# Ledger of designs, part 92: designed miniproteins, single chains, continued (4)

Each design is a single chain, and the fold is of that chain. pLDDT is the mean over its residues in the fold that is shown.

## One batch from the design tools (miniprotein)

Design m15402
Fold by ESMFold2-Fast:
Structure m15402 (fold): chain A 59 residues (1-59)
Amino acid sequence: LTAQGNALLAEAIAAILAGDLAAADLKNTKAVNAFLAAGDTAAAKAALAAMNALIQAAV
């Protein structure tokens, strides 16, 4: 995982906990794109799946 992708994913999780789902979606999309740009498709899929699970738990 790239440091940039990990930082964006952490910010997305923080946004979910704060109740800002729009910011969470934006930051998660940027994290997925950062992992894909690094050629790490598995990390991108894992990040998307983890974010979906967190959103379902938060609502």
Scores: mean pLDDT 73

Design m15403
Fold by ESMFold2-Fast:
Structure m15403 (fold): chain A 55 residues (1-55)
Amino acid sequence: SMRDELLEAARLLVESLLREGRFDEADRAVEQLKREFPELAEEIERVREEVRRRL
C-alpha cells in the first residue's frame, strides 16, 4: 500500500541520515513528513523511535 511504501521510505531515509550523524536533517525530514501526512503522524513518529532504538 502507499502507506507501507511511505513508512518504509521514511525508515530508510531516517536511518541513513542518523548513521551519517545528520541529526538535524533527520529531525527536519520527520517533521516535514508529519506535516504532509498528519493522518500518519503516529506511525512516522514510531519509525523515528524504532530507528533511534536500533542505533
Scores: mean pLDDT 82

Design m15404
Fold by ESMFold2-Fast:
Structure m15404 (fold): chain A 76 residues (1-76)
Amino acid sequence: MREELEEKIYEALVEAGVPEDVARNIARSVATLWENGWTPEEVARATRVALKSHGYGDIAEEAAKRVREVLEELEK
């Protein structure tokens, strides 16, 4: 379900060091992109851009990688 997907993405972002409020907002956006047929790589790129725009450029690459891994597991 979307709620489960959003929660998994939220957890991945928080584990990478993203603050809870920012992680929740990004998780919602990422879940929407995934439901619209975006690939894990495209979603990871969007996540990097969003985090950099919020001032979290130093962790953006690691956070995006974790989000990509979550989505790739769902494709198996």
Scores: mean pLDDT 82

Design m15405
Fold by ESMFold2-Fast:
Structure m15405 (fold): chain A 60 residues (1-60)
Amino acid sequence: MEAAYEAGKRIARTKYLMGEEVTERELRVTARHLSEKYGVPFEEALEAVRRGAEEALKEM
């Protein structure tokens, strides 16, 4: 799910710029929101959010 992947990237980049750590809780909350909004399984949305965050962190 591209929207969840992009959301994960944005969370990681925003937290990095603010000098804060990305928490699992924030990723799960975002995944729940997107799961409900787009009608996709929570596990699929969570995997995409995590993958986006991980990729963004590797670039920093």
Scores: mean pLDDT 81

Design m15406
Fold by ESMFold2-Fast:
Structure m15406 (fold): chain A 118 residues (1-118)
Amino acid sequence: SITLTESGGGTFSEGSSLTLSHKISGDTSLVFEVSWWAQRPGEPLRFVASIDLFTGEVSYDPSVQGRATISYDKKNSTAYLNLNNLKKEDTAVYYGEAVLLTSPAQVVRGSGVTVTVT
């Protein structure tokens, strides 16, 4: 009933900035948190950033703290991740996730966007 569509992937220069977005489609009334996750080649999926949609509270993985900003446009149902000072280690597939207020809580993940930093 809910789908995520990510955009903003591509090839970027080291030291530049990027903005990724994931748009939530369908019934967003149950969505309470949106997040970004990244999987580097040969590594497990790791947390990047989240925002609680009721409080506006944000959380960041220490590896991106100070370089990352997560935001949410409620009118457009779109979460954004802005990463500055890009490093080659930021090369990954980035996934948007939405967490639903169900019992148990449900997580919906998008198909991912590829980011390559050269």
Scores: mean pLDDT 86

Design m15407
Fold by ESMFold2-Fast:
Structure m15407 (fold): chain A 62 residues (1-62)
Amino acid sequence: SKEEEIKRLEESLKKVEENFDKFNDVQKLAAIHELKEMLKIAKKLGDEKLAERIEKLIEKLK
């Protein structure tokens, strides 16, 4: 369901948010690419708040 997909995205995002300060350059690039894919899904699901949260984290990792 849409709600289950959103919950899965939120759990994945939380893991990145909790660990991003520990990432090396390679891990940061991998996380950015994963977050960009998650952003596409969040936008497709119409979750604007989740999309904004993902975009802000991408900017922090750049």
Scores: mean pLDDT 84

Design m15408
Fold by ESMFold2-Fast:
Structure m15408 (fold): chain A 85 residues (1-85)
Amino acid sequence: MKHIVTVRARSPDREVEAVASVEENGKATIAVLERRRGEPWRLVDYREVENVTVEEAKQLAVELARRHAGPDAEIETSEEVVEEP
C-alpha cells in the first residue's frame, strides 16, 4: 500500500506538480514536474527520503513545489491511497 500526495503549485508563468509516494516502511519518493506556458511537463527534481510520515512527505512536497514555482505560488494538495497490483 502506498500513500500518494500530489501538490500542485501555480504561478503566472509556470505550473509545478510534486508527487510524493510514501510506503508503509516510511520510505518515500518525491518527483517534481514543471511546465511552462506552451511547454511539456518535465522532471526538475527527484528526492528519496526515509523514516517519514505521510504528513512529513506532504510538507516536503509543498516546500519543493514552492522552490520551483516561486514563493507566491497558489498551492493545492490532494491525497490518495493506492494498493500495488
Scores: mean pLDDT 81

Design m15410
Fold by ESMFold2-Fast:
Structure m15410 (fold): chain A 73 residues (1-73)
Amino acid sequence: DAVERLEEAIRALDKEGVRQAMAELGVSPELADKLVALVTEENRDEILTLLVRPLRQGVAPEDAARAALSKLG
């Protein structure tokens, strides 16, 4: 499951894994690149809450990614 792989990659701070999982989910390269840049120790828990939780609830990947980016800066 791409969402499970995304969560694992975020927890591991694996930027390549995050990029791959977002591509599998159909997130645009522009949003994926911006979100990958924000995958840090400091932002990890916020990204899990703002991106992974909506994805698990069935929010469209592009919409979840855009909302997460808007809140993280």
Scores: mean pLDDT 84

Design m15411
Fold by ESMFold2-Fast:
Structure m15411 (fold): chain A 58 residues (1-58)
Amino acid sequence: MSKEEKELLEELAKKYGVSVEGLKNLMKTLGISVEELKELLDKEGLDAVERRAVSTLL
């Protein structure tokens, strides 16, 4: 992971009140990049993105 990707994850973690580890797990579960994760969070919000990840695992 690049320094820029790590910095973006830390910023998103602060913005949404979650851990960087939690965001990394969402990325792995959904199979998306950090940029795609940012877009989903900005459009749908954290709750909707987490629900999407749970649906993918079930």
Scores: mean pLDDT 79

Design m15413
Fold by ESMFold2-Fast:
Structure m15413 (fold): chain A 74 residues (1-74)
Amino acid sequence: SPLQRETGEEQLRKAEEEIRRLVEQGKITEEQGREMLERIRAVLEDLVAAGLSPEEIESAADHALRTLTARALA
């Protein structure tokens, strides 16, 4: 559905911006940023394909970004 795709695209853009900020601040490497973005993209693609609600997609995307960020900073 259009709304699920739109939500996925919005969440991906937000993740890209956050990851870019972390790289620019020197908190993570460019390589770590690329890996995180690829994983988030894959998660979002699966959730959109599964037809999850916009709210579920947003929640899962936030969880993935938070988890990957914590791992990258460890």
Scores: mean pLDDT 84

Design m15414
Fold by ESMFold2-Fast:
Structure m15414 (fold): chain A 60 residues (1-60)
Amino acid sequence: SNEELLKEAEEKLEEIDREGVALALQGRTEEAQRLAHERIEELLSSLPEEVRKKLEEKYG
């Protein structure tokens, strides 16, 4: 279950990154970084501690 949650969270992080890149390409880099951080923090806060720590090790 934690492995499945980790994979799903990784996929969501990739989606957030793609959205941020699209905004940055429009010259809205600061907005892209702020929104990405907000969404990532919300995602991490919704996950069990063990899954959150593994994500932070890979992508923090």
Scores: mean pLDDT 79

Design m15415
Fold by ESMFold2-Fast:
Structure m15415 (fold): chain A 65 residues (1-65)
Amino acid sequence: SAEEHLAKGKELLKEGKYQEAIDHYGRAIRLDPKNAEAYRNLGLALEKMGYTGGAKIYFKKAEEL
């Protein structure tokens, strides 16, 4: 489910496994395209990797949902 992928992404983010977290957040978004939390967490993972411009796009998407 989208919530299972969101939860797994959060675990991976805490472990510093940012790319794997992004994959799980992407799967959550594909299952529930209106999940604002998945977009925010994907943005946070991108910021942790230094992709600040990419992160801003996903934060904005979360605000528009």
Scores: mean pLDDT 86

Design m15416
Fold by ESMFold2-Fast:
Structure m15416 (fold): chain A 75 residues (1-75)
Amino acid sequence: MARLRELEARARELAARAQASKDEAEILEAAKELARLGLEKAELEGREEEYRERLRKLAETLPPEYRARLEEVLA
């Protein structure tokens, strides 16, 4: 449980930073890091494959710059 709580806390802090940012590049990097944290959490919960599939579907609907960031997390 300690690792899951740590990942959730980091994700909340990162999301708050992204919400406060006016810099698109900073927001893009925050989105990539949030995806990585989500993947690690999914691995701990035994839902890695499900999360990877959700990210792939999400990437298909996003602009190329966001898609590239998410696809890098999936590799």
Scores: mean pLDDT 74

Design m15417
Fold by ESMFold2-Fast:
Structure m15417 (fold): chain A 58 residues (1-58)
Amino acid sequence: SMSRVEQMYQNMQKATEQLLKEGEKAEKEDPEKGETLREQAEGARRFGETRYQRALES
């Protein structure tokens, strides 16, 4: 069974991948929206990594 920490990390990776796909699609229509979504994806990745690291110390 996967720990809650590992599930959280996997969910974060999936969410980041989805945001990147949406960003790539949006970039074709509106480059500014694409850049915003990329920044959101990067923020989500960093946030997830920080939470994962903190959870390992708990």
Scores: mean pLDDT 75

Design m15418
Fold by ESMFold2-Fast:
Structure m15418 (fold): chain A 78 residues (1-78)
Amino acid sequence: YAEKARAAAEEGRAEEAADAAIAAARAVMDVATTKEELLEAIALILRAIGAKLDGDAELAAEAAEEAAALLARVLAEQ
């Protein structure tokens, strides 16, 4: 999803980039075992929604990249 979000942002598709960020953060919520991980995922969803409303494809792609990194970290800690 980070790669998909970046590709969408390069084409100016903020909605697709934001949807990819939300999907990645939702995946974090599915595997999160601590409240801190869950709150980080929620914060990323809110940032992605904000980017979508503003049409900021770059900010949406950054949120997706952060969500993917968080997911990788959570999975490595299990």
Scores: mean pLDDT 78

Design m15419
Fold by ESMFold2-Fast:
Structure m15419 (fold): chain A 68 residues (1-68)
Amino acid sequence: MEEIEKKLKEIHEKYRKEVQRINDEAVALSKEDLTPEERLARARELMDRYFETVKKYNEEIKKLLKEK
């Protein structure tokens, strides 16, 4: 049980840190003087990274819970 709890905290912390990084980049992007094309490209990159991060988090959680 304790090992599962520790792994869960590690997965959650990795997810939180990655989401925070994406959010920080999104905030920085909103403050930069970019062309509409550059802004769209950067926004798509951040969105794709966010969805991949969520997918990875959900997969890791499901895997951990299945082993319970």
Scores: mean pLDDT 79

Design m15420
Fold by ESMFold2-Fast:
Structure m15420 (fold): chain A 70 residues (1-70)
Amino acid sequence: EEQWRKEAETLKKELEEKIKKTKDPKKLKQYKKMLKKVEELLKAEKIDKKELLEIEVEYGMILLEEKILG
């Protein structure tokens, strides 16, 4: 359980850093949306592993777009 919570906390920190560095308003909105989802997961007594994985996949897709589009 603690392993999944640490992964969610790490993702939260990464998203906060991306939000501070991102100048693209579209990507900024995507990162803020994901941050809210991660914060909601962290408020739960037990981490929803499926939701965490879905957020991680979404984040990975955005990173892939950044590599392809600049």
Scores: mean pLDDT 79

Design m15421
Fold by ESMFold2-Fast:
Structure m15421 (fold): chain A 69 residues (1-69)
Amino acid sequence: VALSGKEIAEALLKYMEENGLESLDREQIIEVLVKAGLSEVTARVAAADLMREFGEVLTKEDLEKLLSR
């Protein structure tokens, strides 16, 4: 099952807020998306796409920009 960009951003932002994180790396993004119901392969592809757009780490500001789309 594919998640929308908004659903991905909401899941990642919630994880950051619950864990007191200012940024997420690739492995943290993959873990969150797998817990949200994506397969590991799909989560790795989604993480790579996000890192291509926003850089090597995702910040709260990057996720808020994704929610605004």
Scores: mean pLDDT 79

Design m15423
Fold by ESMFold2-Fast:
Structure m15423 (fold): chain A 80 residues (1-80)
Amino acid sequence: DAVETLEKLAKYLEEVEKNKEAAKKLREAAGLIRQGNYEEALKLLEELREEISKDKSLSEHGKIVALTGINEVIRLLKEK
């Protein structure tokens, strides 16, 4: 599910990629989804997706993992 996906991605980005800010934003989005605030969660995830795509400090594998998960959650939120 969306919340579980974001929680796993946050752990991966924090522990493997050492990106605490991206992990924090993913956990914030998961919290918004749990509260039913899908519009704010979607905005945050779309902003984070753009930031990750442009981040030269992340590994290419890390970008693929993060973007794949974020895109799946965005898809789920848009379908309702």
Scores: mean pLDDT 81

Design m15424
Fold by ESMFold2-Fast:
Structure m15424 (fold): chain A 111 residues (1-111)
Amino acid sequence: MPPLDPISEEELKELVERAKKAIEEGNSAVFSGQVLRLASSLGGDHPLVYYLLGESFLKDGDYEKAIKMYQKAIEKDPSFSEAWYNLAKAYEGLGKYEEAKKYREKAEELA
């Protein structure tokens, strides 16, 4: 279903910060709640939604799923330097250091 609830920039920043904090603390219920709020406001196809899902998979060591989420974020916003940087981290987690270096250099160009 399409998102219908508008969100302010301040509320967006707060939701992203809470989602990142929930990942750090391992609180999947809080994380899921923040992601659902973002998807309701911006759409589930928004680069920030994919980025946060990627962060969660990266934290869990599910590097292949993290890569897929970050790739979707980058497809929507190729200037999203944080998504490129974390894509590199996911490739490092898989032991693919050549790909990791390439994506890290791309993130540094965009920062």
Scores: mean pLDDT 81

Design m15425
Fold by ESMFold2-Fast:
Structure m15425 (fold): chain A 81 residues (1-81)
Amino acid sequence: LAEAQAATTAAARAAAEDAGVSVEEVRRAVAHAAGDALLAGGDDATIREAVRAAALALGASPEAAEALADAVLAVLRANRA
């Protein structure tokens, strides 16, 4: 869990730098997107796409958005185990 959280923090920082926003703005947008997808009963692919779309909407590169989506999904999977 701690390693997955550290990876998520690093990915959020990279996305924030790409988008020209704060890391807290990225974390908030991602938390909302992932939370909304979870509440709607979305599977892992749906959650991943929601996080990716949120990062892209902030101005992150596709590469940073993908890395952030993967990191968030890893944290969610660790919390389920």
Scores: mean pLDDT 80

Design m15426
Fold by ESMFold2-Fast:
Structure m15426 (fold): chain A 55 residues (1-55)
Amino acid sequence: MPLSPQEITQLVARAGRESDVSTEELGELAARIAGKSREEAERLVRELIERVRER
């Protein structure tokens, strides 16, 4: 099942809380996870957080 808008908002909020990413990067994340499965969306969120932490 694709993610609901509420689920997308929660995942984006988590990425913003755990990483120092711009509003633009958070918007791109929201667009990328829209229509994805929960597992795929969680993977993308984790990848973004890890990438930002390595900066």
Scores: mean pLDDT 77

Design m15427
Fold by ESMFold2-Fast:
Structure m15427 (fold): chain A 98 residues (1-98)
Amino acid sequence: EEEREKIREKARELIEKMKDLPLDVQIGVADILEATSTDPLDREAYRVVREALERLKEWIKDPEKAQRDLGLSKEEIENLTPETRKRAIERIVDELLK
């Protein structure tokens, strides 16, 4: 539980720092950090963020699925602000951490 919470904290910190970047750039940053990190908890946090970003990218292609899984409106999915995108990624991260 404590390790899972540390992973969640690290993931949220990365999401906040990247929130204003384009989605594909955020995926690239998370991928590089996962590959280059020597700390197992940091690596797991970056992996979870990368998977959440990739899932969100696929859901943007199908807003109907995103509505069911995230509770976001169609308009929010089609017009994601940095804050709305951040919230969506955080929710997916929470699901991936089990």
Scores: mean pLDDT 78

Design m15428
Fold by ESMFold2-Fast:
Structure m15428 (fold): chain A 81 residues (1-81)
Amino acid sequence: DPLQEQIAALREEVLRYGEELYKLLESPELDVDKIMEALEKAHEALLELYRLLGDEESAKRLEEAYAEYSEPLREGLEKLK
């Protein structure tokens, strides 16, 4: 089923970028740009997954949350350098 294959691929992509993000955050030297890039890619994959599943409410909440916390997170990480 192409839909199930696409769902599985998006789930794997979210996990992969989540693992990359975790590894970057565990680094003794914070690469803020790479952290934000991994977060953006994880966010985009998860958003596409919610939309593919027809979960418009979760998709909307995720977009609102990302818009609210992404800039404060970047600013906080830059201060930790």
Scores: mean pLDDT 83

Design m15429
Fold by ESMFold2-Fast:
Structure m15429 (fold): chain A 60 residues (1-60)
Amino acid sequence: SGKKATVLKDVVAKTSQELSLKKGDKVIILSVVDDLWVKAKNLSTSKEGLVPVPALKIVK
């Protein structure tokens, strides 16, 4: 099952593959791309894209 995470800061997508996020948004991590990037779904917008790991607090 995908892990849930909270967005720690506003993120502006720089490419069409990246996901724009607002501080406090809830996301589901769909897959880990590498140590810096995950593919996630924003639960507020239902959009999917790449998210920088340092912007997320992963719920254990």
Scores: mean pLDDT 81

Design m15430
Fold by ESMFold2-Fast:
Structure m15430 (fold): chain A 60 residues (1-60)
Amino acid sequence: DRERVLREMVRAGLITPETARELLELGVSAATLERLRRLYEQDPIAAGQALGDLLEARRA
């Protein structure tokens, strides 16, 4: 499920394959990824900021 959501986001050009790999390694839930994908469709700028915060919060 997580891999499917990430694949769709990469295919849609929303995130890079490298970012998708990082999200998999961080153990981000499928629900969180689905919410992020939805945000990218509605507000790409806000989604990009949310993604950045998520990655930074885990990479202490």
Scores: mean pLDDT 78

Design m15431
Fold by ESMFold2-Fast:
Structure m15431 (fold): chain A 96 residues (1-96)
Amino acid sequence: MAAIGIKVVLKEPISVEKGKELAKAVEEAIRAIPGVLRATVMYSRDADGKGVISALVETEAARAREVAEAAVEAVRKVAKEFGLEIEKIDVASTLD
């Protein structure tokens, strides 16, 4: 198994309600990716009030790179659908 951590920082502050809706949409999009075993997505704010989306994705080790790339693309697509600009995406993976 592999675990992929994705942290997304938005350029602008958003409401907590909108942030939770965004996190749910991102979680659903990531769960639809082949090879994803589990996905959990959370919304928070940084010290500047910017929206932060944190995702933990569990995947098959052999598919970790493909899943990471697809998950980043899913995040970018969902953010665009919400009309939001991304400042930064950090991706970290652990292979078994």
Scores: mean pLDDT 83

Design m15432
Fold by ESMFold2-Fast:
Structure m15432 (fold): chain A 64 residues (1-64)
Amino acid sequence: DEEALEAAKAELEAAFRRRDRARLDAITQRSLGELSPAAAEELRRYAEALRALLDWFDQDSARA
């Protein structure tokens, strides 16, 4: 379901820009159950990349 995948990616990007880990995780978990297997795999990889970037930024704030 390409429309659902695109919508989920847009929501993940919005959560990422706000650095909202809880929302990013919640969107990922819900959307994975609603997408086709191929779209779910793509979304999971995309969410992993965004989570890795958030971890990087969060580690930087440990400096404070």
Scores: mean pLDDT 78

Design m15433
Fold by ESMFold2-Fast:
Structure m15433 (fold): chain A 65 residues (1-65)
Amino acid sequence: PSEEEFDREVALAFAEIAYGILKSQGIEIPDEAREKALRLAEEGKTQEAVDVIFQAGDEAERRRA
C-alpha cells in the first residue's frame, strides 16, 4: 500500500473509533458532521476528522443540556 493509502486507513480507523465512543455513550451526532469527518479521513487528515466528531458530540450534548 502507498503512504497515502496507509494515512487514509489510519484516519478512517480513528474516525470510526471516535464515532464508536460517542455512540457507546448514547451521543448522537448529525449525519452532516459524520460525513464531514469521513471526507477529512479520506484525505488522511486524522486529527481533523477526529476533532470534527468530538466537536459535534460536545455540541449535541450542549444543545440537549
Scores: mean pLDDT 78

Design m15434
Fold by ESMFold2-Fast:
Structure m15434 (fold): chain A 97 residues (1-97)
Amino acid sequence: MDLAAVSAAIQERLAALVGEPPETAAARAVEIARAEVGRAAGAPATVLDVKVARVSDDTLAVAVTLEAAGERYVVGVLLTVEDGRVVGVGAGVAPAP
């Protein structure tokens, strides 16, 4: 799997979450991560764990642990929030232990 290409694909789709409430954006980010990891793996991705944490006053972090084709991945998503809305998005994917 080309993790850089998957990260770019997730990042592009996350741009659609700008203007959404943070809770809605976090839920959609999990769905986007699952879909893009599954697409790149050529097999359905299973969500094993989701952690959502407020890491600062304006930043929400979403960590999604996924399994696809017998391999594990973590997708990290950062949502920047202003006035109760997402104003910025960032994502990366890495192999998981």
Scores: mean pLDDT 85

Design m15435
Fold by ESMFold2-Fast:
Structure m15435 (fold): chain A 100 residues (1-100)
Amino acid sequence: DEEDKKMIEEFEKKAKEAEEAKDYKEAARYYSQAGVLLENLGKLEEALEYYEKALEAAEKAGDLAGQYTSLVAISEVYRKLGEEEKAKEYEEKAEKLKKE
């Protein structure tokens, strides 16, 4: 869908603008929104790319809640891809974060 592509491009643009402003928490939110939209479209590998960008931004922000949400999303996408070992790896990373 051309409109979905434009929305993803706009989320990425806003995320990059937030990164330039050093608002990494807002950057993580925009990357997560792109990931959710791509996941809903069944574009699972592209959704992973944006969830991983959201995780990196949340890590730079020191946002433990954002990091947890991104790790869970990555794990769920890997399960949908049939990548059970990768899904477990990211689930274990999320559980370790809960103990902090």
Scores: mean pLDDT 89

Design m15436
Fold by ESMFold2-Fast:
Structure m15436 (fold): chain A 96 residues (1-96)
Amino acid sequence: EEEKRFKAYLDALKTLANIAEQRGEKELAEQIKKDIENVKTLDEAREVLSKYLTEVYGLPAVEKDDTPEQIANLLTAGILRRIGDEIDAEIAERKK
């Protein structure tokens, strides 16, 4: 149902904001929180979430028929990828 998808999009955005805040990415967290406040429709929520997934995490955009579970899985993959990139950067810095 549309209400469940809308809630899933907002929950995903809130999760991204929390992760950004916990990792010290304050500007990103504030931008996401601002976008959440301005989102009023299902299509707007999908577009905002897709923008962050594609532009920040390099993941595919969310599709209109994606389930809450698929959205959660995509978000998890994005977070793990970002953490992996940071680990790789740390390893490169400690090459001796």
Scores: mean pLDDT 75

Design m15437
Fold by ESMFold2-Fast:
Structure m15437 (fold): chain A 63 residues (1-63)
Amino acid sequence: KDEEIIEEIAKKLNEIKGKTSEEFIKSTKEALKEVMKEEGLTAEELKEIVENALSDSSEPKEF
């Protein structure tokens, strides 16, 4: 279901921002649903966008 995909995206986005509380996850889910409606994106398209953004930050921070 789209809701499951949106929840996974919200968790990943909040992890990047250093905010892991349930309140931020719920707020992010609502924002993602609004963006999908406004931009005409599907949950799958939104997930692909987020995964591409995450791949840019996958470089190791330790030397």
Scores: mean pLDDT 70

Design m15438
Fold by ESMFold2-Fast:
Structure m15438 (fold): chain A 68 residues (1-68)
Amino acid sequence: SKAVVLEAGPTYAVVRDLETGKVRRLEVAADLGAGGSLVKDLETGEGYAITPGASVAKPGQVVTLKKL
């Protein structure tokens, strides 16, 4: 699916899921910059991949959000 970045940094991202409207708080486990980040949803414990990664993503940017 896709999400809009609300806030991002090297250790975290906050995104709005465009399919559900839900805001997700994501902890970064691994960051490859433009290659993506492996992240964990702090509410559900579920793993996701985001592309581009949290360290390079900007507020307002649309990212790919893939459940692992």
Scores: mean pLDDT 84

